# Ledger of designs, part 49: designed miniproteins, single chains, continued (2)

Each design is a single chain, and the fold is of that chain. pLDDT is the mean over its residues in the fold that is shown.

## One batch from the design tools (miniprotein)

Design m5687
Fold by ESMFold2-Fast:
Structure m5687 (fold): chain A 93 residues (1-93)
Amino acid sequence: MEERKRLLEKLEELAERLYEALKELLEAAKKGPEEAEALRAAVSPAFAALLAELAPLSPEMTKLVEEGEAGKDEEAKKLLEKIKEKEKELLKL
């Protein structure tokens, strides 16, 4: 009943924590162009790793991500799009 809601909330929380951590690192690295470039290159792999590491922890999480990407789950799709927007926002820093 509430398991799907918990999985969505968990994914959103983890994505927000990753965004906050990477944003802080990127802002700190702005004074060092070489380090800032390396951190920007790590942004997309870090978000991909978040999804890849969460998926094998739960068959339900794997299904949620797959159905979101396929457009079969509107809430999961919106959350995945929000995560992609956060990734793009970091790449602009």
Scores: mean pLDDT 74

Design m5688
Fold by ESMFold2-Fast:
Structure m5688 (fold): chain A 92 residues (1-92)
Amino acid sequence: SAEEELEEILREAEKKIEEIVKKSEELDEEAKKLVEEKAKEAKEQLRRAKEEALEEIKRDPSRAEELVEQFRRAAENGLKMLEKLLEEAKKA
């Protein structure tokens, strides 16, 4: 189901975000704090996006495939941004 796919995408994204946070433990205190704050923000953003996608699917089930794909892309983009932040933080 679309709901199960959205839940799976969120679960996998949150797992990868936690891995990025763990990699930040080797950084200085300011850089680590920045990565932790942005990771928290990303998780909140993804949870909100999932709820919005579910609401839209309930209104129009024919859009389920489209909205699941949009959420998958949002999760991928969020992860790429956090990975870029981690790499930039390593340079500081």
Scores: mean pLDDT 86

Design m5689
Fold by ESMFold2-Fast:
Structure m5689 (fold): chain A 67 residues (1-67)
Amino acid sequence: MEEEKRREELKEEVERLAEEVRRHASQYSATTLAAVRDAVEAVKNEEEWEIAEKSLRLARQEIERDR
């Protein structure tokens, strides 16, 4: 995959998850909220796409754990 395309996809995914979690924050653990925040910061700071993807993966895992 092109790195630029991958980074853009990560931004869109992180923004969707952040909006979902923000809207229902009371239903998620502090760990999940922190993981989502970390993913948002990784994308916002233009971290290497691999680092951003790892942060997003952790956020997804914590969200699924709370479900």
Scores: mean pLDDT 73

Design m5690
Fold by ESMFold2-Fast:
Structure m5690 (fold): chain A 83 residues (1-83)
Amino acid sequence: MMSSLEKLYKALDKDGDGVVSKEELKEVLPNLPDEVIDAIDRDGDGYMGAELYNTLARVLSEEDLKLPLEELLKVAEEKLSQP
């Protein structure tokens, strides 16, 4: 059974390589501000791995993780855009 967080991360990780590019993240969450993406990408290399996963785990509640993927993506975009 795949966790909802793992399912969300796989939707963001379009290439399946375990890291998410800024472009992949924008493709799935197009309304996410560049400032938020840059804050997650602390190394500034345009790629996010564990830092993105940990940020999603921090901002999403257990109730959010029970949502279907479509609704979870919307909530993730909203919560990442708001502290």
Scores: mean pLDDT 75

Design m5691
Fold by ESMFold2-Fast:
Structure m5691 (fold): chain A 72 residues (1-72)
Amino acid sequence: DREELIEYAKSLGLSESVARELVDWLLENYDLSKGAIKTVIRESVLALKKHNLPLTVENLKKYADLLLSPLL
């Protein structure tokens, strides 16, 4: 469910616009289960927060690509 994934991303501190763009991008570009998408979103957000980097769509997509490289 797309809206469930967006609400999950928002619960991690993303704005609605960032959450929607990230979720839509993951759903359109990767063949992942809902659980895998949640994991990618969570790990990307946690990594950016740990390194004090802004939670922008650009930064989140770059980190998600890094996480997903071995699966493609």
Scores: mean pLDDT 83

Design m5692
Fold by ESMFold2-Fast:
Structure m5692 (fold): chain A 100 residues (1-100)
Amino acid sequence: SKEEILERMKEIAERIVKIYKELFPDAAGQREAETFLAEMEQLLKEASKLSKEDLEEILRIMERYARRVEELAKAGDAEGAKNTIIQMLNRIQQLILQSK
């Protein structure tokens, strides 16, 4: 269902933010992680108005970016993981705008 897709997107967003907090354990990193979470939550609210087909496409893109974040985190590339999260947020926003 559309609700199940949105829940999976939320789970991915929370997983990415958790990884970020582990990579950047200082106060600045924790604040940035909360900013990423807030930005993802806002994008998901906007995405909730889209068709199921558009949501499935966004979910597939989120899953690819999440996998890349996990790979970079495991390799110890904290900056690469951060840049990938920023790229994901920008890509999701672009897809939402294209689907409206």
Scores: mean pLDDT 86

Design m5693
Fold by ESMFold2-Fast:
Structure m5693 (fold): chain A 65 residues (1-65)
Amino acid sequence: SMDIEMAKGLLYMTGSVLGVKVTVEEIDGALRIRLEGAPDDVERAARLAKKIAENLGVEIAEIEK
């Protein structure tokens, strides 16, 4: 969906800004997110990912750190 594509774009942009490697997969309309980087940056990326998903009404299946 358009909201899922927007969420993916925002998640990749967030990773780029924070220096965190972001991998996003769509599973049954929900997002599986993998974050790799420095622990503090990964925690910030995870918090931002939740806010992005909440604002767009997109479900998060998993956040792997």
Scores: mean pLDDT 87

Design m5694
Fold by ESMFold2-Fast:
Structure m5694 (fold): chain A 74 residues (1-74)
Amino acid sequence: FEEIEEMLKSEDELERAKGLQLLHVHKDDPRVFPLLVKVLKNDPSDNIRKAAKNYLLEHGTPEQKAELEKILSS
């Protein structure tokens, strides 16, 4: 999982995209949601932020989707 966190911090957008794809195999890991929130708030790439948002819409709980709404409005 630490390797995925390292990929998401990469200066290379392609490496960050790979990190997001790898999170799909860890969808039930409680560490996934905070990482997606961090990407959504801080990633400089619109494409990467959109991918993080789509992941949360597809796999998020109702509570996580409510948190996403708050993040997008803040």
Scores: mean pLDDT 76

Design m5695
Fold by ESMFold2-Fast:
Structure m5695 (fold): chain A 66 residues (1-66)
Amino acid sequence: GMQAAMAAGLAIAHAGKEELSAEEARKQARDLGLSERLAEMAEKAVRASGKEKATGKEAGIAGYGL
């Protein structure tokens, strides 16, 4: 859903990298002060992309579908 897409997009945008793994997205979301639930949603969005690492766009599209 929208929350998963936003959490992943925010984490990836603030990491200073073009792509993040699911674990990196979860850690970055926590470092930004997002809730544990939103950090888990960021991880799930990256995993839903089917890639080892996802761009903000890829994770956003996959996360929106959750």
Scores: mean pLDDT 82

Design m5696
Fold by ESMFold2-Fast:
Structure m5696 (fold): chain A 63 residues (1-63)
Amino acid sequence: SVNAVGVLLPDATAEQTRAIAAAVAARLPAQVHAEGPGLLVFSPASREEILAAVEAAARATPR
């Protein structure tokens, strides 16, 4: 698949967004990158895999 999916994290800093991108990349076979503060881009990935990985990464990130 050549589809890309963007996920918005509107209250995340640039550092938090990069940390979440790194944690998600460790869990998915899809490529993920931080486009800036609050935006993750996935290519290729399914919606369910993206949601599960982002939720898990967010829980693992220190608050």
Scores: mean pLDDT 67

Design m5697
Fold by ESMFold2-Fast:
Structure m5697 (fold): chain A 69 residues (1-69)
Amino acid sequence: MSKEEFEREVKRALLYMLIASSLPPEKAREVIDLIDAGASPEEIRQKLLEAGVSEEDAERIVKLYEEVR
């Protein structure tokens, strides 16, 4: 893999870990499914806030998602 691909995969793993640590398994799965479907950053942010994630954590997750798209 290129260095850029490796860094993107590391950030993707961190993204999934952050989601899994921030939400119950059911809600984490819903957010991950949206990410895998290529949902917009705004859609991900709305889903995170709806699921009870803080604005700070939602912003961090969305920022990571934008970096791995």
Scores: mean pLDDT 80

Design m5698
Fold by ESMFold2-Fast:
Structure m5698 (fold): chain A 90 residues (1-90)
Amino acid sequence: ASVEEIRRFTELTLEHFRRLAREAGLSEEEIELALRALELVGEGMVAAAEGDWEKAEELGREAEELLRRLSEAARAVLAEAVRLALEELL
């Protein structure tokens, strides 16, 4: 995957997540945590695509720590946003 493809995937995931999270009635705190985690995942994927796997691993660990703090409801919304972004991109 190119950096452009990764950025497009991240953009689509954030767009779908914002919409779905509001529809699901997630708290602003959970929305902010999930958005931060998604941004870190996107940055980590870009780092990996550029060959900087040490940075990718570091960003991935930070994202995983934030994701562990999300409720099951927020995690489900995030998974659906990823699924929709992949369907649109592929």
Scores: mean pLDDT 83

Design m5699
Fold by ESMFold2-Fast:
Structure m5699 (fold): chain A 90 residues (1-90)
Amino acid sequence: RSEITLEDGRKYTVDATEDSGWAKWIKTLKPGDKVLVVGGTSLTPNARGSKGGHLIKPGITDQGAVTIGDSVERKISSVKHISNEPSPRR
């Protein structure tokens, strides 16, 4: 899992498989990068978490499909990768 905090203070917990191009892109994210947030409920009813919507590369959704509508571009303020070592620059 990765926990990504946006510049506006919102947090998103991202679960991505190693086999997807989107998962590879998520692992390259660093503070200052721009992402699109699509929809988005930062709460979950079953537990405290940052779920809902998607953090997507501009032009690409978390599954490689373009999502439009409720998408908002935000900068990343911090990134934590639970299964990854810290990567300040890549």
Scores: mean pLDDT 52

Design m5700
Fold by ESMFold2-Fast:
Parts: C-alpha cells; sequence; structure tokens
Structure m5700 (fold): chain A 82 residues (1-82)
C-alpha cells in the first residue's frame, strides 16, 4: 500500500506539472485512488504526499491549483480518519 501510494503521488505530481486540464483531472483521479488505499497506508506516506502537493495549490494555472487543493484536502481528511 505505501509503495503504491508513493507511486501514485509521483504520477500525480507529473500530471500537475503538465499544466493541462487533462493532467489536472488525472491528478484528481489519482488522489481519489490514494484515498481508497488510505486505511492501509502509513500516516508518514500520506504526509509526504500532502507535502509534495502543497506547492501546486499556489500554481498560477487555475486547473493545477484547484486540482492540487482538492487532492490536499482529500488526503488531509483521510489522515484525520486514521
Amino acid sequence: ADEEARRLTEEMVRALKEGTLAGAFYAVQLANRIVKLAPEVSKEVLEEAIKALEPFTKDPNPYVADAAAYAVNKLRKALEEL
């Protein structure tokens, strides 16, 4: 679970860096997948994912910023429910 969550986080960062609507949408789908894995993922890995995504929440591209904010909020909620 931890290794899969780290891989999904890396793919999410890559998708956000594309700066496209399609990449932003894909990042949201990857975040939802990590949330489904959350009961089997260590808190450290979820915290690492949130930290990796935080810079993108301030991105000048609104698609990237909105997708990153969505992902961060979903992952933080998953952490609170562990």
Scores: mean pLDDT 82

Design m5701
Fold by ESMFold2-Fast:
Structure m5701 (fold): chain A 61 residues (1-61)
Amino acid sequence: MLTKAQQLAALDAAIATEKDEALRAKLEEVRREMETLSEEEANRKFLEALREVSEARAAAD
């Protein structure tokens, strides 16, 4: 599993490549929230955010 620092780095990369403004804003909120959460809760938020992005990409393909 990724450490909290690695999770934040991966989410930052996802935010940088996200072209949809609404999704990007949601990911930015998730990232900020993850900074204040425990590693366990941050991991949950991270996985949910990645799932939403993955689903949006699949729909766009």
Scores: mean pLDDT 75

Design m5702
Fold by ESMFold2-Fast:
Structure m5702 (fold): chain A 68 residues (1-68)
Amino acid sequence: SDKEKRIKELESEIKNLKTEIQALEDAVVRRILDTGETEIPADVQQKINDLLKKISELEKEIERLRAE
């Protein structure tokens, strides 16, 4: 059904966003190991927060579709 196809597309987008967050977190860990600086750059933290918000919005869309 079109609903099941849409849910799969949304799940794929969520997976891609989670991969992007992981890449940002891995980059922060590498920076800490390379430089000894333990603070997360504000721009990186903001980007992670924006990605998490987008994931939350997509998860809510999936729940709406499942409730139909």
Scores: mean pLDDT 86

Design m5703
Fold by ESMFold2-Fast:
Structure m5703 (fold): chain A 92 residues (1-92)
Amino acid sequence: SIKEAIEKEIERLKTLLKENPDDWDGILREVRELKALVDVYIRLNKSPEEAKKISEELDKIYDEIVQAAENKDRDKLTELVEKFIKKAKEIV
């Protein structure tokens, strides 16, 4: 199911943060994959209004993650990725 795919991707992202926190490109790729899976989930399971609101909230966090990576702000990146994971869990 899409929920199981999201849960598996969250676990993958958590493992990457713990074991390879300097793999910025890998972290960004896994965040993008998680976002894509959540976007599919909300399109199928939420109203158009709620889906738009959730997608905009996730886009904002993702943009902040990209900026933290570009600034090489490791602590900020970790906090934002954890925030993104928490938001994804609240949605599914």
Scores: mean pLDDT 88

Design m5704
Fold by ESMFold2-Fast:
Structure m5704 (fold): chain A 87 residues (1-87)
Amino acid sequence: SNEEKVKALRKATEGLVAYLRSNPDLSRAELETYLGLFVKEVYEITEDEEVKKRLEEVREAAVASGDLEAAVAAIEEIVKETEKKLL
């Protein structure tokens, strides 16, 4: 159901945000890996190509800049919009 998708999406997002905030010194390669896994997980939950594309853009920007706060803010906004779309 869409309610189960929202719960899964929230859990995945909360886990990633907690991990990024607890590990501010992640390498570029680690950021690419963890954000790539998150994009894959969100796509498996939502099957939404536009959400996948938007999160891939955030991943590329985060890996290039190392700006974890900007990445978290962008991810939380995309997830919030996706939740509204599902409900």
Scores: mean pLDDT 88

Design m5705
Fold by ESMFold2-Fast:
Structure m5705 (fold): chain A 84 residues (1-84)
Amino acid sequence: DKEKLEQIKKLLEEMEKLAKEKDALLLLSAELIEGDKYKVTFALVPKDSPTGELLHEETLENVSLSAIVEALTEPGLELEKKKK
């Protein structure tokens, strides 16, 4: 879980940098594969054709929902700040 959280954070950071460099959209999807485990896909797509060919793709398997939520909320995403 902790190792997967760090992998998500690292990939998110790398993919966001690459998206800005290429002026692309970063799409994140999570697919339930078993029980509480998800397959998380990071995809870079052109802004002018987001349903077209992928510029880059990275995938992580066996990720818990809690790790996904934590990775998206802890690394400075300012959307809907909650008191902790």
Scores: mean pLDDT 70

Design m5706
Fold by ESMFold2-Fast:
Structure m5706 (fold): chain A 119 residues (1-119)
Amino acid sequence: SKEKKKEELKEELLTEFGRFVQTILKAAIKAGKDLEEVKKKLIEYIKNNVSFKDIVKDFLENMDLSDLEKNILEANADEMEELLAELEKLGITEEEKEELRKKMIEIVEKVYKEKLEEL
């Protein structure tokens, strides 16, 4: 059904987003960046509906990333943008978008806590 396809795409997007956040926070640790500031910036981008491609561009400009890390982040952003476009085609509502943003913020907080405990 259309609703089942929406749920599957949301789960795929959240899974891909989790990998994206893991990659950014790992890169931030290597670059000696403040993880709390990176976390706050990610949450701000989500709240302000900044595109995943623009998020990647900003982090590429502010972190000394390897070519491999750059390629991984750009590929993750492209996949997430495609998943979001398919959700839009399926008629995702504003309420569903708000729930999705809330879950993304929860993922950022969870990954941040996991990385902080590893330090």
Scores: mean pLDDT 85

Design m5707
Fold by ESMFold2-Fast:
Structure m5707 (fold): chain A 63 residues (1-63)
Amino acid sequence: DVVERTARLVRDSILRIAREKGVDMARQAARLGIRQARELLDRDPDVALGAILGAERALAELE
């Protein structure tokens, strides 16, 4: 499943940013990732949905 695999990778990447550069930078990276993924919805919807889902999951864990 491309969506779930992409979500896992994106979530893990954002949480890694939180550990190495801090939570504020991770939140900014997640927001930028969601914006960029929305632009990709017409070209690669499964990857775009996975990236949005992964970023939202990471943001929930950072609260």
Scores: mean pLDDT 85

Design m5708
Fold by ESMFold2-Fast:
Parts: sequence; structure tokens; C-alpha cells
Structure m5708 (fold): chain A 72 residues (1-72)
Amino acid sequence: KVEEVFELLEEAIERGESASALMERASKKWGEGFDALLKDVDPEQGEEIGELIQRIAEVRTELARAEQAALA
């Protein structure tokens, strides 16, 4: 549920967890389904939540870029 993802993001912010650590935990719990659930989270609910979502997107972009470079 989207509420579970919101709670995870809120908990991560409260604990000072990194975007990378959050992604690892979320991937273990929801796998590829996490991306779809994350898209439904309202970034306007909190500035810190919006910033964390942006950081997750940046980490994913860098990981995809690194994977492509390794295959080239």
C-alpha cells in the first residue's frame, strides 16, 4: 500500500537514513513494485519526503549509468 511506503519514507527521514539504504530495504520488501508505489506517494505532503524521492531518483540514475558503462 502507498501508506506503507509513506511510513517507510517518514521513518527513514526520522532516522537520518540514506537514500541508498532506504532503496535496499524497499527492494527487499517490494522489489520492482516499490517504484510503482513510490510514484503514488504525494511529494507535497512534506518537503523532506519530496527531497528524499528526488535523491532516490538520482541514485537510480547513477546506478543505471554505472551498469551501462560496465557493459560497454
Scores: mean pLDDT 69

Design m5709
Fold by ESMFold2-Fast:
Structure m5709 (fold): chain A 81 residues (1-81)
Amino acid sequence: DQELIDELLERIEELAERLKGASEEEIAAIQNELIAEVGPDLASFLVTLALEYLEEEDPEKARERARRRIEAWLQNQEKRK
């Protein structure tokens, strides 16, 4: 669980870097790539968190906020199993 949270956090940070300064076409391409790889629900979640990550200037606070959002999302997914 913690390892999965760390992996998703790392992916969100990588997505934030890719989305920073990206054109609308590049953002659409990234979203389509993610949908093909992880499905629409997880792709939407990752993009949303990456954009929220970019809004926080303090990287430690950005990471903590993203980590908490990932944890809550994973708990909701587990509840459906």
Scores: mean pLDDT 78

Design m5710
Fold by ESMFold2-Fast:
Structure m5710 (fold): chain A 75 residues (1-75)
Amino acid sequence: SFEERIEALPEESLENIVKLVEEKGIENVTQRELAEAAGLSQSTVSRLIRLAGSKSTFLQGVIAIVHKRKLEEKQ
């Protein structure tokens, strides 16, 4: 599933995506910038966005996973 594919990405990749979104906002982030921040190919990012249905859905999924992991790390 989409969520499983996001959870399989390196933690650093997901955290870098969240930092980019915090800096620029969800609507202003490009696929190229996401690929560079995550250390992924643009084709990989494009496929993940397509699987999610939208860029916003993809980014919301990444944010949710990162927040979940940070909550687990603090406990």
Scores: mean pLDDT 80

Design m5711
Fold by ESMFold2-Fast:
Structure m5711 (fold): chain A 74 residues (1-74)
Amino acid sequence: MELERKVVELFNKAIEAYNKGDLEKAIKLLDEIISVLRELREQARAEGNEATADAYDALISFLEKEKEELRKKL
């Protein structure tokens, strides 16, 4: 619950940074989101919730690709 709310808040900040052209800040926020999602994935796996863990894995992969695309624009 706490970590999921943090992910939403970080996404809102990342979108704001991107819209302002602050790509370095957007990348840092994406790194923080990915870190929180990795924690959520490990928690889901520890709880035996494979479907939720797989959903977090898919989102992490997507965000890592987005981060690399932003890095290419620097």
Scores: mean pLDDT 84

Design m5712
Fold by ESMFold2-Fast:
Structure m5712 (fold): chain A 94 residues (1-94)
Amino acid sequence: SLEASRQYLAALTAGAMAGALGHEETAERIIELAARGREEGRPERALEETLRLVRESLPEDEAERVEAAVRAVLAAPDLRAAAEVAEAAARAAL
C-alpha cells in the first residue's frame, strides 16, 4: 500500500540521515529494524521503533531534524514525491 511504502521509506530516510550525521551504529540498527518490519509486514511498528531509537541515540537537534524529514516523507502525496523528499533530506545531512 502507499501508506506502508511511505512508512518504510520514512524509516530508511531516518537511517540514511543518522549515517550521514556520523551515527553509523544507529544507522545500521535502523536499517535492521526496517528490514525486519518488511519481513513481518509491520511498517508502522518499524517506524515507531526507528523514531524511538533516533530520540534515544542522537543529540536533540539532530533527532528533531530527522523527525522533521520523517514527517515530510509521510506527508508526501505519492511515492515519487516521498522519494524526492527522502533523497533531499539525506543529501542535506551529508
Scores: mean pLDDT 86

Design m5713
Fold by ESMFold2-Fast:
Structure m5713 (fold): chain A 85 residues (1-85)
Amino acid sequence: NPLETRRLSREQAERAVEALGEKKAEVAEMLGLKPEDLILFFESANLPSVVKILHDYAKLSQREIAEILGLSVGAVSRALKLARE
């Protein structure tokens, strides 16, 4: 499945971290990271893992994640399902 091994671009990772806003420090702490390491972490993680973090920890909707990452809502939904299965 192409989504299982898909990685974010630097631009997508930067947008994802910016979208965390006030939750940036909390999400970094939950992942055992410094806030400044989040962009590199999101670039290194597969798409399902990033979508799960944005949805479950940052509490972003699938639609918001799709807008942030420049993906369809269907692609975000499939990635989230892969992260849960």
Scores: mean pLDDT 81

Design m5714
Fold by ESMFold2-Fast:
Structure m5714 (fold): chain A 68 residues (1-68)
Amino acid sequence: MEEYRKKGEELIEKDEKLKEIADQTLAATDREEIKKLALKLANEMLEKGASNEVASEAAATVAQQALA
């Protein structure tokens, strides 16, 4: 779990598009918008070669931060 989060964070920081989606998710205030943006982040991470575990854990972490 923690290793997947760290790998996800590294991928997001390395990739400008993933970082922009993550930042948009964190800035969102609507629960449904946060959910849609988190799913978009996960899908983009998968397209860039991340494993399902890394993509899911990173997206879930960003969504949880946005909802707090």
Scores: mean pLDDT 80

Design m5715
Fold by ESMFold2-Fast:
Structure m5715 (fold): chain A 80 residues (1-80)
Amino acid sequence: SARLEALEALAARIQELLDDPSKSPEEQLQAFLELARALDPELAAAIEAHLAANPSWSPLEKLQAAIALFQERAAELVAA
């Protein structure tokens, strides 16, 4: 339960980053990747590989894709 609560709290915090675009999308993406790497380096590496495969995406689109992948993982762990 404590692990699931931590992941839910992180997902909510990440969602808040998307809702408050007063921060630069590039800075938000960097902060998100650092946070993801601290929790799950393998997931962070997978996200970075996905973003690297799509270099034409805008910083905001990259941020949204990264957050979506992380939230999907959190939802899977809660549903298990």
Scores: mean pLDDT 72

Design m5716
Fold by ESMFold2-Fast:
Parts: sequence; C-alpha cells; structure tokens
Structure m5716 (fold): chain A 78 residues (1-78)
Amino acid sequence: SAMEKAKAEVLEELKEQADHAVRHLAARGASPEEILARVTAAVDEQIAHYAAERGLSEEEKAEIRAEVVAHARERIAA
C-alpha cells in the first residue's frame, strides 16, 4: 500500500541519516551517550516532519523511531 511504501522510504532515509551522523560525531570524539542523544533528537524532529507530509499513524511513527534508534545503537557499538 501507499502507507507501507511511505513508512519503508522514511525508515531507509532516516537510517542513512543516522549512519552519517554516527560516523561524523564518532570521528569528532563524541561519547556514545552524546551520539545517541543527538541522533535520537534529530530522528524525533524528522519523524514529526514526515508524519505531517506523508500521513504517518502514531503506530508507524513509534515503529520508525524504535527501528532507527536501534540501528543507531548498533552503529555506535560497531
């Protein structure tokens, strides 16, 4: 469905943004806690923007947030 495609596209884009942010902040010597906090804040802002633009449900927003934050944690640990 269009909603499933919108969710998948937002997930892919936010994961790519998280990967870039984790690499950039780690290269600058930010702590794992600082990286996670900054990435999570940026993800929350982007989800609010995409929810307005693409009509994401509360369930879809929560799932996107959880998946992107989990992805960021894995990238920080690597």
Scores: mean pLDDT 83

Design m5717
Fold by ESMFold2-Fast:
Structure m5717 (fold): chain A 82 residues (1-82)
Amino acid sequence: MEKIEELEKKLKELGIEEALELAEEMRKHGFPDETILRYLEAVLNLVEEGKDLEGFLEKARLWLKGLIEENKEKAQKLRDEI
């Protein structure tokens, strides 16, 4: 998606590599492009407003880790039910 690539380019130019690393983890674990896009837009808005980006990224990491584990458990349960 062109809009995601444009946001990733802007964040890279701003030196916010942590946000890009999280977006890549989301993509690797099969998160929808819509979710990744919203995450990147939120990061850019925080940077533009001069708000607490570090706190947001920490919460995003914890949220992502929790969803990855939950999705693994749900996928395993679905396979066991078939």
Scores: mean pLDDT 72

Design m5718
Fold by ESMFold2-Fast:
Order: structure tokens, then sequence, then C-alpha cells
Structure m5718 (fold): chain A 73 residues (1-73)
């Protein structure tokens, strides 16, 4: 019983970690595009950068849910 729960906790934490990595990649890309937009004045680049940040936020929210679920087990 406890071994099965430990396995589930480990799987949830691994999934959360993968989502955190995706979020970090998106934040890095978004920040880079925003910085470039600030230099060039390109509104399309700014919008694209902001969209990437929003996507990263979604992955972080999903990771938070999985981590919370693991804590409840």
Amino acid sequence: HMEELKKKIEELKKKASELRQKANDLYTQGARKIAEAERTGDPELLAEGRRLIQEGNKYDAEADKLESEAEKI
C-alpha cells in the first residue's frame, strides 16, 4: 500500500519537474523576445514574448497542481 503511494508521488513530482522545465524554457524565450522588442520597438515581438510568458505560467500552474496532489497523498 505505502509502496504504491510512494510510486505515485514520485511520478507526480517527475511530471511537475518536466512541466517546470517547459515553463523555464518558455520564460527564457519570452524574456529574450521582450528584450529584443524593447530595443527595436517591434510590437509583434512584444506580443509574442508576452504570449510565451503566459504559456509558461500555464505550465507552472499545472506543475503546482501536481505537486499539491503529491502532497495530499
Scores: mean pLDDT 86

Design m5719
Fold by ESMFold2-Fast:
Structure m5719 (fold): chain A 116 residues (1-116)
Amino acid sequence: SSALQEELRKRAIAILERAIATDPRLSAVRDLPDYSLDPSLADIIDEPMSLSSILQALENGEIKSAAEFKALLEQLKANVEKYYGADHPIAKAVTAAVDAIIAEVEAAEAALLAAS
């Protein structure tokens, strides 16, 4: 239902805002890449994104489902892997932190569905 989608959107916003504010593992992906500092980023990352840009898309109603939200977070993980390398400590830290965000949103969706 539209009410269920709106409530899940609000919970996803709260989860993401808390993670951005409190989880130091996410520092590398909070903001969009500065292409003026590394122009080669345009050759490595086809779709630049950050947690701040994903949060803005949630707030603007541009993300319409939990599946779309998860897909954007998975793309963020893929971008970090491409830039730093899969074995890099930053890539591993971001992956673990993003997986925790996905798990919290999935738990929130399950709780809302059970309450409906």
Scores: mean pLDDT 80

Design m5720
Fold by ESMFold2-Fast:
Structure m5720 (fold): chain A 69 residues (1-69)
Amino acid sequence: ATLEDMIEGVRGMIDRAREAIKKGNVGLAQIYIGMARTGRARLFGVDPEKAKELSKEIEKVEEELKKAQ
């Protein structure tokens, strides 16, 4: 996988988590957030600046989930 594939993979998980939150599926949102965190952790070894940007987006979706509960 390319660096771009890794970044888009994490973004895809963040987007799916947001959709799950909007649909009221808390369990599915937690799974996608976990997958996004795992992908972001791998990305720190390759592109730490992009990993930091994605960490901020993960924090936003976690706050969305907290408010939806």
Scores: mean pLDDT 84

Design m5721
Fold by ESMFold2-Fast:
Structure m5721 (fold): chain A 98 residues (1-98)
Amino acid sequence: SSSAEREKRREQIKKQMGDDLVAIARAAGQGLDLALEQLDAAIKRMDKESEIDPDAGKQAKEELELTRRSLESLQAMAADVDRGVALLSEAAKKVSDA
């Protein structure tokens, strides 16, 4: 029966896509938390260095600004992944209702 086989395939693809997106979102979330911890540690180290060497402090500030931009990009990516998961969940529900 082509109908039952098609429905089973749709459900399998839907589940696989959902699982994959959840895994990506989880990995992105864990990566952001780890990046924030590393940034915090780096800032604390550089605060100590900048009291001794102002030139090192300027270089550290430039590096922190670059890191901040990278984190902002990662936050935007995480938000896009969360949006993707929400959209897939909505699409999955509509397909189940059809």
Scores: mean pLDDT 62

